Designed miniproteins, single chains, continued (5). Designs and how they scored, part 35

Each design is a single chain, and the fold is of that chain. pLDDT is the mean over its residues in the fold that is shown.

## One batch from the design tools (miniprotein)

Design m17269
Fold by ESMFold2-Fast:
Structure m17269 (fold): chain A 94 residues (1-94)
Amino acid sequence: MTPEEVAREIADGRRALLGLLEDMKKKIEAGTLTPQESANLTTAAMLIAVALENLGDPLAPKVIELLRQASKALDAGNKEEAIKYLDKAIELLR
């Protein structure tokens, strides 16, 4: 891959991940996030974050850590803690 292609893929991946995290946060706040949607959205977010890490995105390791913490909070039923970690990831991607 050229440096220009890598930069574009990182930018596109960050934009996709940001939109997905914002959608997930909105559903948690609305109380509409089902267990199936939570699993699907968390898996999709993690796949994008790992792809960004493989591309050399310096933010990706921290985003992966925050997504793991958000997933753990969701599994524990702690919506407030999950939103806190999602907000931190969203701020890194802006």
Scores: mean pLDDT 86

Design m17270
Fold by ESMFold2-Fast:
Structure m17270 (fold): chain A 85 residues (1-85)
Amino acid sequence: MGREALLAASELGVAVIEGAVALVTGSSKEELRRAAERVRRAIERAREARRRVLSTPQADFLVRDLDASIEGGERMRRDLERAVE
């Protein structure tokens, strides 16, 4: 369980970095849309992992780490969506 939560947070972190690279390198609107979709899917996986971890004793630190990762992911998703508009 904890390993799956850390993996989900890591995958979301990678998606956020890829999104940031797409923004700063002047990627096409199509590439920005794909980056936003990747971040959105990673956020959903992180939220699923968070729900599973909530039932685990002494997992408070994983819940906090996932919450921070999800918040950062949502900000990147919004930035990518605005860049496409």
Scores: mean pLDDT 82

Design m17271
Fold by ESMFold2-Fast:
Structure m17271 (fold): chain A 92 residues (1-92)
Amino acid sequence: SLPTPGEIMEAIVDMLLGLANRAVERGDVETAVEILKTAKEIVDKYKNQLSKEDYKRIYERLLEGARQVYDRTGSEEAKKIAEELEKEIKKL
C-alpha cells in the first residue's frame, strides 16, 4: 500500500527536526531556525491534503521541536515559531 499524505508529512517533519537537532548540537542556531521555518511552511502548504487529526498531530510535533530549539539555544525566532504553532493548535 502507498503511504498516506499524513504518513509522508510526518516522515518529512521527523527528518527536518532531526536535521535541526544536529544543527543545534554543532552550535548552528541560524540553520536550526531556518529548518523549523521550512518545516512549518511545507506543512502549511499541504494542509488541504491532510486530515484535521493528522495536521494537529504534525503541528504538535513541530511545536515540541521548536520548543526544544528555544530551550537549548535561547533563540527568540524559535520561541516565535513555537508561539505561532501553539496558537494554530488551539484553533483546531
Scores: mean pLDDT 89

Design m17272
Fold by ESMFold2-Fast:
Structure m17272 (fold): chain A 103 residues (1-103)
Amino acid sequence: MRAELEERVRELAGVSVEEVLAHLEERAANTPDSRAARAAAASLRIAVRAIEAAGLPPEAVEALAEAARAAMAEDFDRAQAYAGEAVLISRPVIEAEGRVVEV
């Protein structure tokens, strides 16, 4: 599934998830925007895990591709928003808060 996800994101955004994450980690280490770049990288990693767990929903993959495009354009707020959308699409509404169900 990971290779299929990366291929689809590359088709939609022109970049792979690995390339975007490497770029964001470099920006996080080397620029004043380190906070925003780290947040975008974390959001993308969470979205990738959610999409893989959900079996690659097309709408979630499309949202991740938009997050990748925004991250490469250095619009880190937009990247976080689209990554969050991908997580919400990939998860049932009952799990939206994440921690309440560790019964």
Scores: mean pLDDT 75

Design m17273
Fold by ESMFold2-Fast:
Structure m17273 (fold): chain A 61 residues (1-61)
Amino acid sequence: SEAEELYKEAKELIEKIKEKDPSLTDEQVENAKKMFKELAETDPSLLRAFNEYLKKELEEM
């Protein structure tokens, strides 16, 4: 489903950001993943927009 694809992408993006940002804690990453799962189920369009934001943040790192 689109929601599953968006959630998978969000998890991959936050893990890549964690690799580049040593200040990002394991707890913050897990909390972000939980929020992404909720967004995938309740508002997949918002998660799509947030994934685009995460991609831009990752490119600027």
Scores: mean pLDDT 84

Design m17274
Fold by ESMFold2-Fast:
Structure m17274 (fold): chain A 62 residues (1-62)
Amino acid sequence: MELTVEDVKEMAKKEYGVELSDEEAQDILDKAKGLRDALGLPEEYEKSLAGVFIYTYVTYEK
C-alpha cells in the first residue's frame, strides 16, 4: 500500500515522539520512495525505509 505524507508524520510522532512539518515529512517520503524504486523493492518496504530515514533525520539532521 502506497505510503503518504500523513503516514510519515504519524510514524514519527508515534514511534519517535517527533512532530514533523509537512516539508520534512515530504522529504522523508520522497527519499523512501526513491530508494525503494531504485532498488526495485515492493511498496511494503516504503514504510520500513521511511522509518530508517525518520530515525536518521531525528538523530543527525534535525
Scores: mean pLDDT 78

Design m17276
Fold by ESMFold2-Fast:
Structure m17276 (fold): chain A 67 residues (1-67)
Amino acid sequence: GPLSDAEIKSAVADIVLAVAKLAYERGAPPEEVIKLYEKSLQLYREAGDEEGAREAEEFIEKVRKDA
């Protein structure tokens, strides 16, 4: 059957998180990377995906510390 709205949001958040990680590894500006991570975090929270939200928060903190 089709994915639920929450499952779709979690999947989109996973894609955004992966793109943000790749951008960071390629040396994109920290502020732009943080915006992508914040978008994935919002989507994970809306989906109720606590594990995904935690990972996104950890990467936001890491990028802010490195900036």
Scores: mean pLDDT 85

Design m17277
Fold by ESMFold2-Fast:
Structure m17277 (fold): chain A 76 residues (1-76)
Amino acid sequence: SEKLKKVAEELKKKGLSKAAKHVEEALKAYEQGNYQEAVRHLSQAVFELLPHVDELSEEYETVVELAAELSVKAFG
């Protein structure tokens, strides 16, 4: 997903290396068709972003929306 790539790059630019790593791992899992692993990594990214939600509301919302969408693919 282009959205996952863009979010990972924005998080890297803002020094949020742990959250960026989780989004990058989610992208790799998604490209491999492993939607359960992708959801797991996006959930970790959401957790890492929670303290920064006031400054990173768009990135937070995008990760949450993508986690919800991929959860339907993983478990639907």
Scores: mean pLDDT 81

Design m17278
Fold by ESMFold2-Fast:
Structure m17278 (fold): chain A 81 residues (1-81)
Amino acid sequence: GAEAIVDLLKKAVEAYKEGNKAEASRYITAAMIEAVGLLIEDPENEKVRKLLELVRQAATAIDNGNYEEAEKLVKEAEKLV
């Protein structure tokens, strides 16, 4: 469910903090796949749509080396579940 997206996003940011950008990107991809799967079942799920947006923003933050932004996006996602 939505909680799985948040868990994967947290793991992505933790991997990034450990200096493993490749592992972080794998967790981001897994979070996106989870979100898209939920949206196939319920396309009008606004919570999941917002979580997918936050995951995409976190991917950009990680790619840009912006740890502070990535942490803020995790906190925002946690508020939705």
Scores: mean pLDDT 86

Design m17279
Fold by ESMFold2-Fast:
Structure m17279 (fold): chain A 73 residues (1-73)
Amino acid sequence: SEIDEAIALILMGVANVDLSKGDYDGAIESYQKAIEVAPSLKADAYRNLAIAYRKKGDVEKAEEFEKLAEQAA
């Protein structure tokens, strides 16, 4: 629903703030919650998950989420 998408967008906003603050684990948790609430946003969430994992130095997970984002787009 539009309400679920709005909630997911708020969760992505929270995750973006955490990402900018260097709280990569908090960002990852919020992006995952956004996907659960609104799977329609998974392409954007996967792109941001890839960024968060790259910032953590987890190259393997970053590449996996980059592939998932391309498949979801």
Scores: mean pLDDT 86

Design m17280
Fold by ESMFold2-Fast:
Structure m17280 (fold): chain A 60 residues (1-60)
Amino acid sequence: LGLKAVVTKNYVAKTDEELSLKVGEKVTITKIVNDDHVLVTSLKTGKKGLVPLIFLKKVS
């Protein structure tokens, strides 16, 4: 997939499968898991995890 997105508000991981992100961080969306959640890779840390899609804004 490889879609780029920016984090619009701070997110704190609630499970081991999720990734904590700070507002303004850039991520690559690598997989859409369901309507509300995506798998991302942090461009800052290289860490991967699930985040709610509503915390992200797609960018070019």
Scores: mean pLDDT 81

Design m17281
Fold by ESMFold2-Fast:
Structure m17281 (fold): chain A 97 residues (1-97)
Amino acid sequence: MMSVKELILRAIGLALRAIGLEIDAERLLEVATDPRAIELARRALELARRALRLAMEAMRLAESDPERAQRLLDEADRLLDEAERLLAEARAIIEAA
């Protein structure tokens, strides 16, 4: 069972991961010329931004509604996994060109 402290630490970890993916996506968009790679990087950027918002909301709810905080963090984690997959696919397209 996650404590309030564990929920907050998880939220911080996911927020940092989201910020890192936003930076990676923005850097990829600066060099990408393939429309498919651009679209994948833009989708990854949006998912990372959504995950950051969910992690921040979970941090606020950790003491008052820990079950909702847990669900928001689980959603953020899934969005970040999808964002990482999309960025990997975008990089593969650029490297193949």
Scores: mean pLDDT 89

Design m17282
Fold by ESMFold2-Fast:
Structure m17282 (fold): chain A 70 residues (1-70)
Amino acid sequence: SMMEQKRNSARMLASSAASYDLMGDHETAREYYERSVRRLVDAGYSPEEARRLADEWYRDSRRHFEQNMA
């Protein structure tokens, strides 16, 4: 469904934000994070819920990437 596609896209954007942030590209990371939030809002989530989901995916991806870099 379109909602599932938007959610999956938002998750990938949040994951990419974590990767860029760990590589030191904080500006690009912020852009990808905000794009993730916007896609979730466009998918029907409230701004608060969108940021909560994007933050959760960002943190999960960051933890995963940090484990693989250690």
Scores: mean pLDDT 86

Design m17283
Fold by ESMFold2-Fast:
Structure m17283 (fold): chain A 68 residues (1-68)
Amino acid sequence: DEAARKKKEEEELEIARLIGRQLRELGDVIEEELEKLKKGEITEEEREKRLKEKSKELTEKLKQFEKE
């Protein structure tokens, strides 16, 4: 069924675009946290914890996108 295959390809492309947006946001957070670390506003341990939390949030969002 051509229509079913085309629909899957469109859904896959939309998921890829959403992933791209989330990765850009994550990049901005990484840069911000690195600048805070350089300024001594946070510790390396705090930065690592925050990055792990953001990675978990991203993973959970990706799982939600796959379900919807």
Scores: mean pLDDT 75

Design m17284
Fold by ESMFold2-Fast:
Formats: sequence, C-alpha cells, structure tokens
Structure m17284 (fold): chain A 58 residues (1-58)
Amino acid sequence: GPKEVPLTEEEAKEVEELLKKADELLEKYPDDREAVLKAIALRLRAIGIEIEAYLKAL
C-alpha cells in the first residue's frame, strides 16, 4: 500500500501533484497522443520518486 514507501511530506505532495496532473490530462484529452505520452511521463516520474525513497530506506 502507499504507506509501504517512506516518502517525506514534500515527496508525497510532489507524487500526488504529478499523478493528479496526469489524470487531468487523460480525462480531458484521452485520444490525444501527446497528452497521453505526457501523462505517462508524469506517472513514470512519480514512480521514480517512490523508488528513490524506497532505496534511501534500505
């Protein structure tokens, strides 16, 4: 679950903002290839923050 990754408050906020922006792009422009790719990039960035936080906890 989301509490399995030891995110700081700032990292958690950045992840939430990135995911929200990605979801907004997909909801407004579901058939726009550029918007879909931008949403994927934002989601990958959020995942990267979570992975880096996990590695710091090791």
Scores: mean pLDDT 80

Design m17285
Fold by ESMFold2-Fast:
Structure m17285 (fold): chain A 72 residues (1-72)
Amino acid sequence: MMEEVEKLLEELKPKIEKKLKEAGASEEQVKGALEALKTLARILADKGYSVDEIKEMLETAADTVAAHVKAK
């Protein structure tokens, strides 16, 4: 599971970074959001969620963070 989670995070990292930067996030905010999402992905994997479920939850969380950044 860890290797699949690591691969998913590598795949999502550029997509999330682009989304947050387009929303106006600073480099520090992008770094913080990525660390939070990595922690979330690990917790979900430990609880037995599938890679597809983790991907959906991480994408939703990233969209929420981007919307919050853009609103500020």
Scores: mean pLDDT 80

Design m17286
Fold by ESMFold2-Fast:
Structure m17286 (fold): chain A 84 residues (1-84)
Amino acid sequence: SDELEREVKAAMAIIGLTVVAKYSPSEEVKEYARKAAEALGKGNYKEALEYAEKALEIAKKDPRTSEEMIKLLERVVETVRELQ
């Protein structure tokens, strides 16, 4: 059960980060989202959290970022944090 829950959470976070990497108005946010997804795919959950938190920090400071994208990034960060 725990292994399946971990895999599902990682997969959901990767999907969210992939959406961020495609649609973010910030190239820097896109790059951190890609790095976070890559780290998750490798099982590097601490590194993935650092990149996801950096993406959220930059996105929140960019007035071009939609509220929907901020909420998606917040959900991704929460999910990745649960994987620690």
Scores: mean pLDDT 89

Design m17287
Fold by ESMFold2-Fast:
Structure m17287 (fold): chain A 76 residues (1-76)
Amino acid sequence: MAEELERQAIEEAEAAAKKLLEEGADEELLKKLLEEIKKAAREAAEAIAAGDEEKAKEAVGKMIEAAKKGVEAAKA
């Protein structure tokens, strides 16, 4: 299940990034934010596998922060 969560989070992030790119967002900035989301998703999956709910929640928070930065970049 942890690997499925990581895969789903990455797929959703990639779909969102593609949509923002179509709206004219900076490709380099989106690549950096997508990599941050992928890293946070992996950290969340590892924390879930270890049974560490606190770290899993923290990693999910990092993914949300990166996603917000992506939306702000598209609006600039």
Scores: mean pLDDT 73

Design m17288
Fold by ESMFold2-Fast:
Structure m17288 (fold): chain A 62 residues (1-62)
Amino acid sequence: SLKEEIAKLKEELKKLWEEMKKLVEKIKQADFAEKRELNEKMAKIAREMMELQRKIQELEKA
């Protein structure tokens, strides 16, 4: 059902949020090179989260 599909996407979004939180903690203790790599990974996750949020919004309009 549509409701079940939306729930699955919201759970995927939660998983990405937890991954982002872990990266934020790692960056606090990272050296310069590690910080650059972590920032790139965070940017990728942020993009994936935006795409999931967009899909959720589209489905909620239906």
Scores: mean pLDDT 84

Design m17289
Fold by ESMFold2-Fast:
Structure m17289 (fold): chain A 58 residues (1-58)
Amino acid sequence: MTSELIDKALEAVKAGDIETARKLREQLTPEGYAALALHLIELELKGEITREQFKEAA
């Protein structure tokens, strides 16, 4: 399952740890990456992450 990887990647993006987020992203399936991307869009819209953090993680 990829949910733990997605949660850790989102936490890393929120913390500004983009390198950890990218490492976790590389371990995701295509479906997991799509789920991560949707969560990142939601976080950016909520203002919980910056546009730069979104771009680096996506």
Scores: mean pLDDT 75

Design m17290
Fold by ESMFold2-Fast:
Structure m17290 (fold): chain A 60 residues (1-60)
Amino acid sequence: MSLREWRDAMIARLKAQGYSEEEARRLVGEEIEKKVEEVMKRYRISHRFLARGALIEELR
């Protein structure tokens, strides 16, 4: 599953719960940033690009 597909699925779920598209996108974006920061701390990664790759694996 790509990060884009996961993000789209999360946005669709939030919209089904009554959130607007813009609000759902902001909430999902904030969650991704928090997860990237958690991965950076856990694996001692200084590069956000590498942390995004590790996050994609964790989302499986």
Scores: mean pLDDT 72

Design m17291
Fold by ESMFold2-Fast:
Structure m17291 (fold): chain A 66 residues (1-66)
Amino acid sequence: GELEELLEELKRRLIEEMGVSEESAETIVKLIQEGNLAVLESLIREAEKMGNKKLAELARKIKEML
């Protein structure tokens, strides 16, 4: 569904834009799928600090779908 597609996009962006390892990105996505909103809030904050508006917007959209 749309949520699964957004989570896959988030995983890709974490690896490509934040330098997160594939293993760490997969763990982050699993925590988000399990309802850990604190992880999403942390990602939004860090993306905003980096000026990565697209990553922040993606994380907010995922949060709204949970």
Scores: mean pLDDT 86

Design m17292
Fold by ESMFold2-Fast:
Structure m17292 (fold): chain A 68 residues (1-68)
Amino acid sequence: SRAERLIAVGDALVEHGKLLEKQGKFEKASQAYRKAAEAYRAGGNLTESDKALQKAEEAEKKAEELKK
């Protein structure tokens, strides 16, 4: 179904975000997590969307700390 495809896209974007974090690319990781949250929300998985938003916020904070 469309919902299953959107959830799978969300899962792939979360994994991409994790790989970007391991590379120290926290700003790009945050963007990947925000896109994952949008995909999860569109797929009807609000719990995973909220978790992805939290990861995005944490990555944004790390990106800010590295620039100061």
Scores: mean pLDDT 88

Design m17293
Fold by ESMFold2-Fast:
Structure m17293 (fold): chain A 67 residues (1-67)
Amino acid sequence: MSKEELQEELKKKIEELKELAKTLSGDERNRVLRFIEGAEKALEGDETTLRVALKEAEELIKELKSK
């Protein structure tokens, strides 16, 4: 996957996390919002940074959906 493809996939995961955050409350919502801030910073990173952020975003989305 190219750097541009990783950026687009991460942007999609950030939008999914923003939608999930709307359904959450309290500490869990704050945790997700903090993650989104970090992921948005990762968009300016290299391919390794993008791959790590994308994997972490996918794991967080899976965790939130499994509750």
Scores: mean pLDDT 82

Design m17294
Fold by ESMFold2-Fast:
Structure m17294 (fold): chain A 108 residues (1-108)
Amino acid sequence: SLVEAAREALKAFSGEEADLATVARMPNGGETAIAFTAGPLAPEHAAALAEALLAAGLVSPEDAARIRELGVGHFAIARLVNDRVHSVAFEMDAEGVYLARLEEGAPA
């Protein structure tokens, strides 16, 4: 499943298992899975990330609330594009919100 692909990408990148994983349905009818590890991200930074992901349609309002509550250490996104799974892992700076993007788990 896309959730499993997101969890595997997160574990390969961070060495940690996901604390939260969810699936969002995109406006174009596609699905995107997101996996997170809890982290000591400042509440304002976690809120900014949650709002950005919600605005992009990548998480539900309930999942956005969980991100604000738990904070985010690492996250990975997996989506199906032309019947292929594409996965990208992200790192969050504890002192600021930025996305350092590493690509993981694209099928050969």
Scores: mean pLDDT 65

Design m17295
Fold by ESMFold2-Fast:
Structure m17295 (fold): chain A 74 residues (1-74)
Amino acid sequence: SLEREAVRKLIAGNIAYVAGDYETAIELYKEAIELARQAGNEDLVREGIEQLEKLAKDHPDYREKIEKALEEVK
């Protein structure tokens, strides 16, 4: 299902984040948000956005890439 795939992408994004692969984490969170919106799961959309916002706060050098990703998933 789209919802299950969104959850898998969110988990993969979290793994990439912990591994320090922030660029991969951003792309995976973006994909998770897109799939969650298609599934109609607003809680999962919010979780993905919160992870991107946290990454931007913790790693400001990725802020512009994150802002672009958030704009693309509106």
Scores: mean pLDDT 89

Design m17296
Fold by ESMFold2-Fast:
Structure m17296 (fold): chain A 66 residues (1-66)
Amino acid sequence: EARAIAEEIGALEALEALLAGLEEVRRTHEREGPAAAAEKGRELSAELAPLLEEAQRRAEELGFEL
């Protein structure tokens, strides 16, 4: 059961990191405008894309919406 608990904690951390990245893009848009936000989004998307897809897949399995 320790492995299952670790997986659950890891999934929550991944979701929080993903949401934090998206919020950073939003704050960049608000502070520096759409061009800066787009650049920030491109930088983060390479790191977040696999996490986003995995998180959305797991959220759908668990009945959440991201």
Scores: mean pLDDT 68

Design m17297
Fold by ESMFold2-Fast:
Structure m17297 (fold): chain A 59 residues (1-59)
Amino acid sequence: SRENLTHPLSEEELEELKKRALEAAKKGDIATTAGLVIRLVGSGHPEEAKELVEEANKI
């Protein structure tokens, strides 16, 4: 799609964003983790955001 207002993340961008969020969670940086979860939802990836929250809760 050619809608310049909302671009979904690529698979590589999704993996990197999830990795960054989990690293932040392990360091106790809850604000960074929350911001990345919000970005996933805003980018059209609510299922990935849900999985990320579940993984962060295991830490």
Scores: mean pLDDT 75

Design m17298
Fold by ESMFold2-Fast:
Structure m17298 (fold): chain A 68 residues (1-68)
Amino acid sequence: MAEAERYAEEVARLLEQAGYADSAEGAKRLILEMAERGQFDSVRAILRKTEAGQVEEVVALVKEYERL
C-alpha cells in the first residue's frame, strides 16, 4: 500500500512537471487501482515509462482509464 502510494505521487509529480497536471489525479487513481488488483508489474512499468520521458504514452493510458 505505502509503496504504491509513493509510486502514484511520483508519477503524478512527473506528469505535472511535463505539463500534464490535468492527468496527475487520474494517474494516481490508475496506479492505486492497479496495486489493489495486484498488478505491481504494471505499476512499476508506468513509473519507469514516466521516468524515461515517455509521458505521452502514460497520459494516453490515464485517459483510457478515465473513459472506463
Scores: mean pLDDT 80

Design m17299
Fold by ESMFold2-Fast:
Structure m17299 (fold): chain A 73 residues (1-73)
Amino acid sequence: KQEELEKKRREAIKNIVKLDPESAKKRIDYMEELLKKAREGLKKNPLATPEDQAVLDRMEKRIEEEKKILDEY
């Protein structure tokens, strides 16, 4: 069921990119900027845990997946 939700999410992203690829690109760029700021904040946080880093890694993976969809369309 989780895999079905991920497939639907990817299809929704593809539809958004088809309708407005310029806005989709700007949104991805903004998310990448937020991720960079979050990583810098995490490096400055002495209480940061490996779990916190794993959250940012998951965010990066999602952004890369959206970039691949955008590159395809």
Scores: mean pLDDT 75

Design m17300
Fold by ESMFold2-Fast:
Structure m17300 (fold): chain A 87 residues (1-87)
Amino acid sequence: EDVKKGYLALSEGKYDEAIKYFEKAIEKDPNNALAWYLLGIAYFKKGEYDKAIEYFEKAREIMKDSPWVVAQIDKFIEEAKKKKEEA
């Protein structure tokens, strides 16, 4: 699975490789909220906070009827906004 390969790359600090796998997952299923969320995490770890926020917002929209998932995504969006202000 592309998401599993991406997550492994992400855990190893291979952010560009992780992005490639998450992009493949999204191309196969644009409603894969986990792939959008992990793509946001990868860009966040690269310090690309604007892209991270865009991808977190995509995951949030797909999962909008899941309050616990939305709350977790919202925390990362706020953290990315804070990091962007500090740059």
Scores: mean pLDDT 85

Design m17301
Fold by ESMFold2-Fast:
Structure m17301 (fold): chain A 99 residues (1-99)
Amino acid sequence: NKQVIFTEAQLSLAIMSITLGIKAAEKGDAEAAVESARLAKEYVERARELGADEEHLERALEHLEEAIEAAKKGDFEAAVEHLEEAREHIAEAARAAEE
């Protein structure tokens, strides 16, 4: 099933981008954290276009936006928390795609 494979690839790339964003935020690198979160948003929006779980992806996008704003303000603790929440919602969307 090619659509499922492409959807899973987008979600996997989003999770990888978030993981890099968390590492950047933990180092106090606002630019890298913002860039990683924005890239993750692009992958999540692509997965939504491919028919992935709308509710979990909408929540992931909300947390990614909050992470971007926190990182821009230098609130790296809040940025990490929002990135971790976004990653969990993306993982739930990936689980829903397997069923």
Scores: mean pLDDT 86

Design m17302
Fold by ESMFold2-Fast:
Structure m17302 (fold): chain A 125 residues (1-125)
Amino acid sequence: RPKPPDAPVTDPSRPPYTSPALDYVRNVVLAALLASEDAGPFRVLPDVTHSLPDFTDVISDPVSLGQIRRALENQSYRSAEEVEAALRQLFDNWRRYFPEGSLLQEQADRLEALWEAGLATLPAD
């Protein structure tokens, strides 16, 4: 069974870009999410070999917090809204794959609340 790609699709026409808002998202907001005790299952793509072998069959566009962090480090995002879209996709993927009321859904909900709180502190750009 081929391993799924561990990299988001990049638009080759999009040059590296950052802003004060993106630097804040990377260094403060996303760093807080990654440091959260709830972040464990979301830091990397799920182990499709052992834990979730059908994950890529159910989820066509998998993304992890680690991939979002790497994309920010590589200056692949143009706005905080693009980072938010990637995070919403991450949480929607986990809500689609896991049943409502699971610990993983609860962890996703807490991380989403932490992101919303962090985004509210974003400097104007």
Scores: mean pLDDT 71

Design m17303
Fold by ESMFold2-Fast:
Structure m17303 (fold): chain A 73 residues (1-73)
Amino acid sequence: MMEAVTDADIERAKEAIKTNLISLGASEELAEKLAEEAAEYIRKEAEKNGGVADIQALTSKAASLAIERLEES
């Protein structure tokens, strides 16, 4: 479902990703950094499509990328 992506949507996605990373053993500092990168990814992908995106699909993809980066750390 493609909808207008709001700042609130991005903030909720960031918080969810951060919480998930902490549960996987990341420090709060590392989780914050990776979650911020994931939020920026969501923002840029939505921007490419005129500010609309499937926020659930983008959040899932961003979370997967953040977990991959955590494993590289």
Scores: mean pLDDT 81

Design m17304
Fold by ESMFold2-Fast:
Structure m17304 (fold): chain A 59 residues (1-59)
Amino acid sequence: MEVYEALEDYEAKSELELSLKKGDKLEVLARLGNHYVVARNLATGEVGIVPVSVLRRVE
């Protein structure tokens, strides 16, 4: 499983994006080019698009 951590709070700007809290753990499901991923928040189970710039890989 490819796991990332949110480096900062992020508010979704569209219905396709995922809102994050700093420290949230996410499973990356797919890569959308170089700037975005589809991820699942492991605490909430929510799935959405997240900018890579707010994430750090931990696994």
Scores: mean pLDDT 82

Design m17305
Fold by ESMFold2-Fast:
Structure m17305 (fold): chain A 68 residues (1-68)
Amino acid sequence: SSSLKKELLKLIGRILRLIGELEDLRRELEKVKGKDEERAKELEERIKEIEKEIEKLKEEIKELEKKL
């Protein structure tokens, strides 16, 4: 159905955007490691948050694929 395809595309789009954010945060983390421990901790916490969101979205995609 067109509705399920739209939902899948939205989830895929959200994952791609989050992967982009992850790469940016990981690059920033490498720059601040050993120089700004407080900033490094904040970046590590944000990275873990985004990784969890990506895993949740992957599970949502798997569930939608079962309905196709």
Scores: mean pLDDT 85

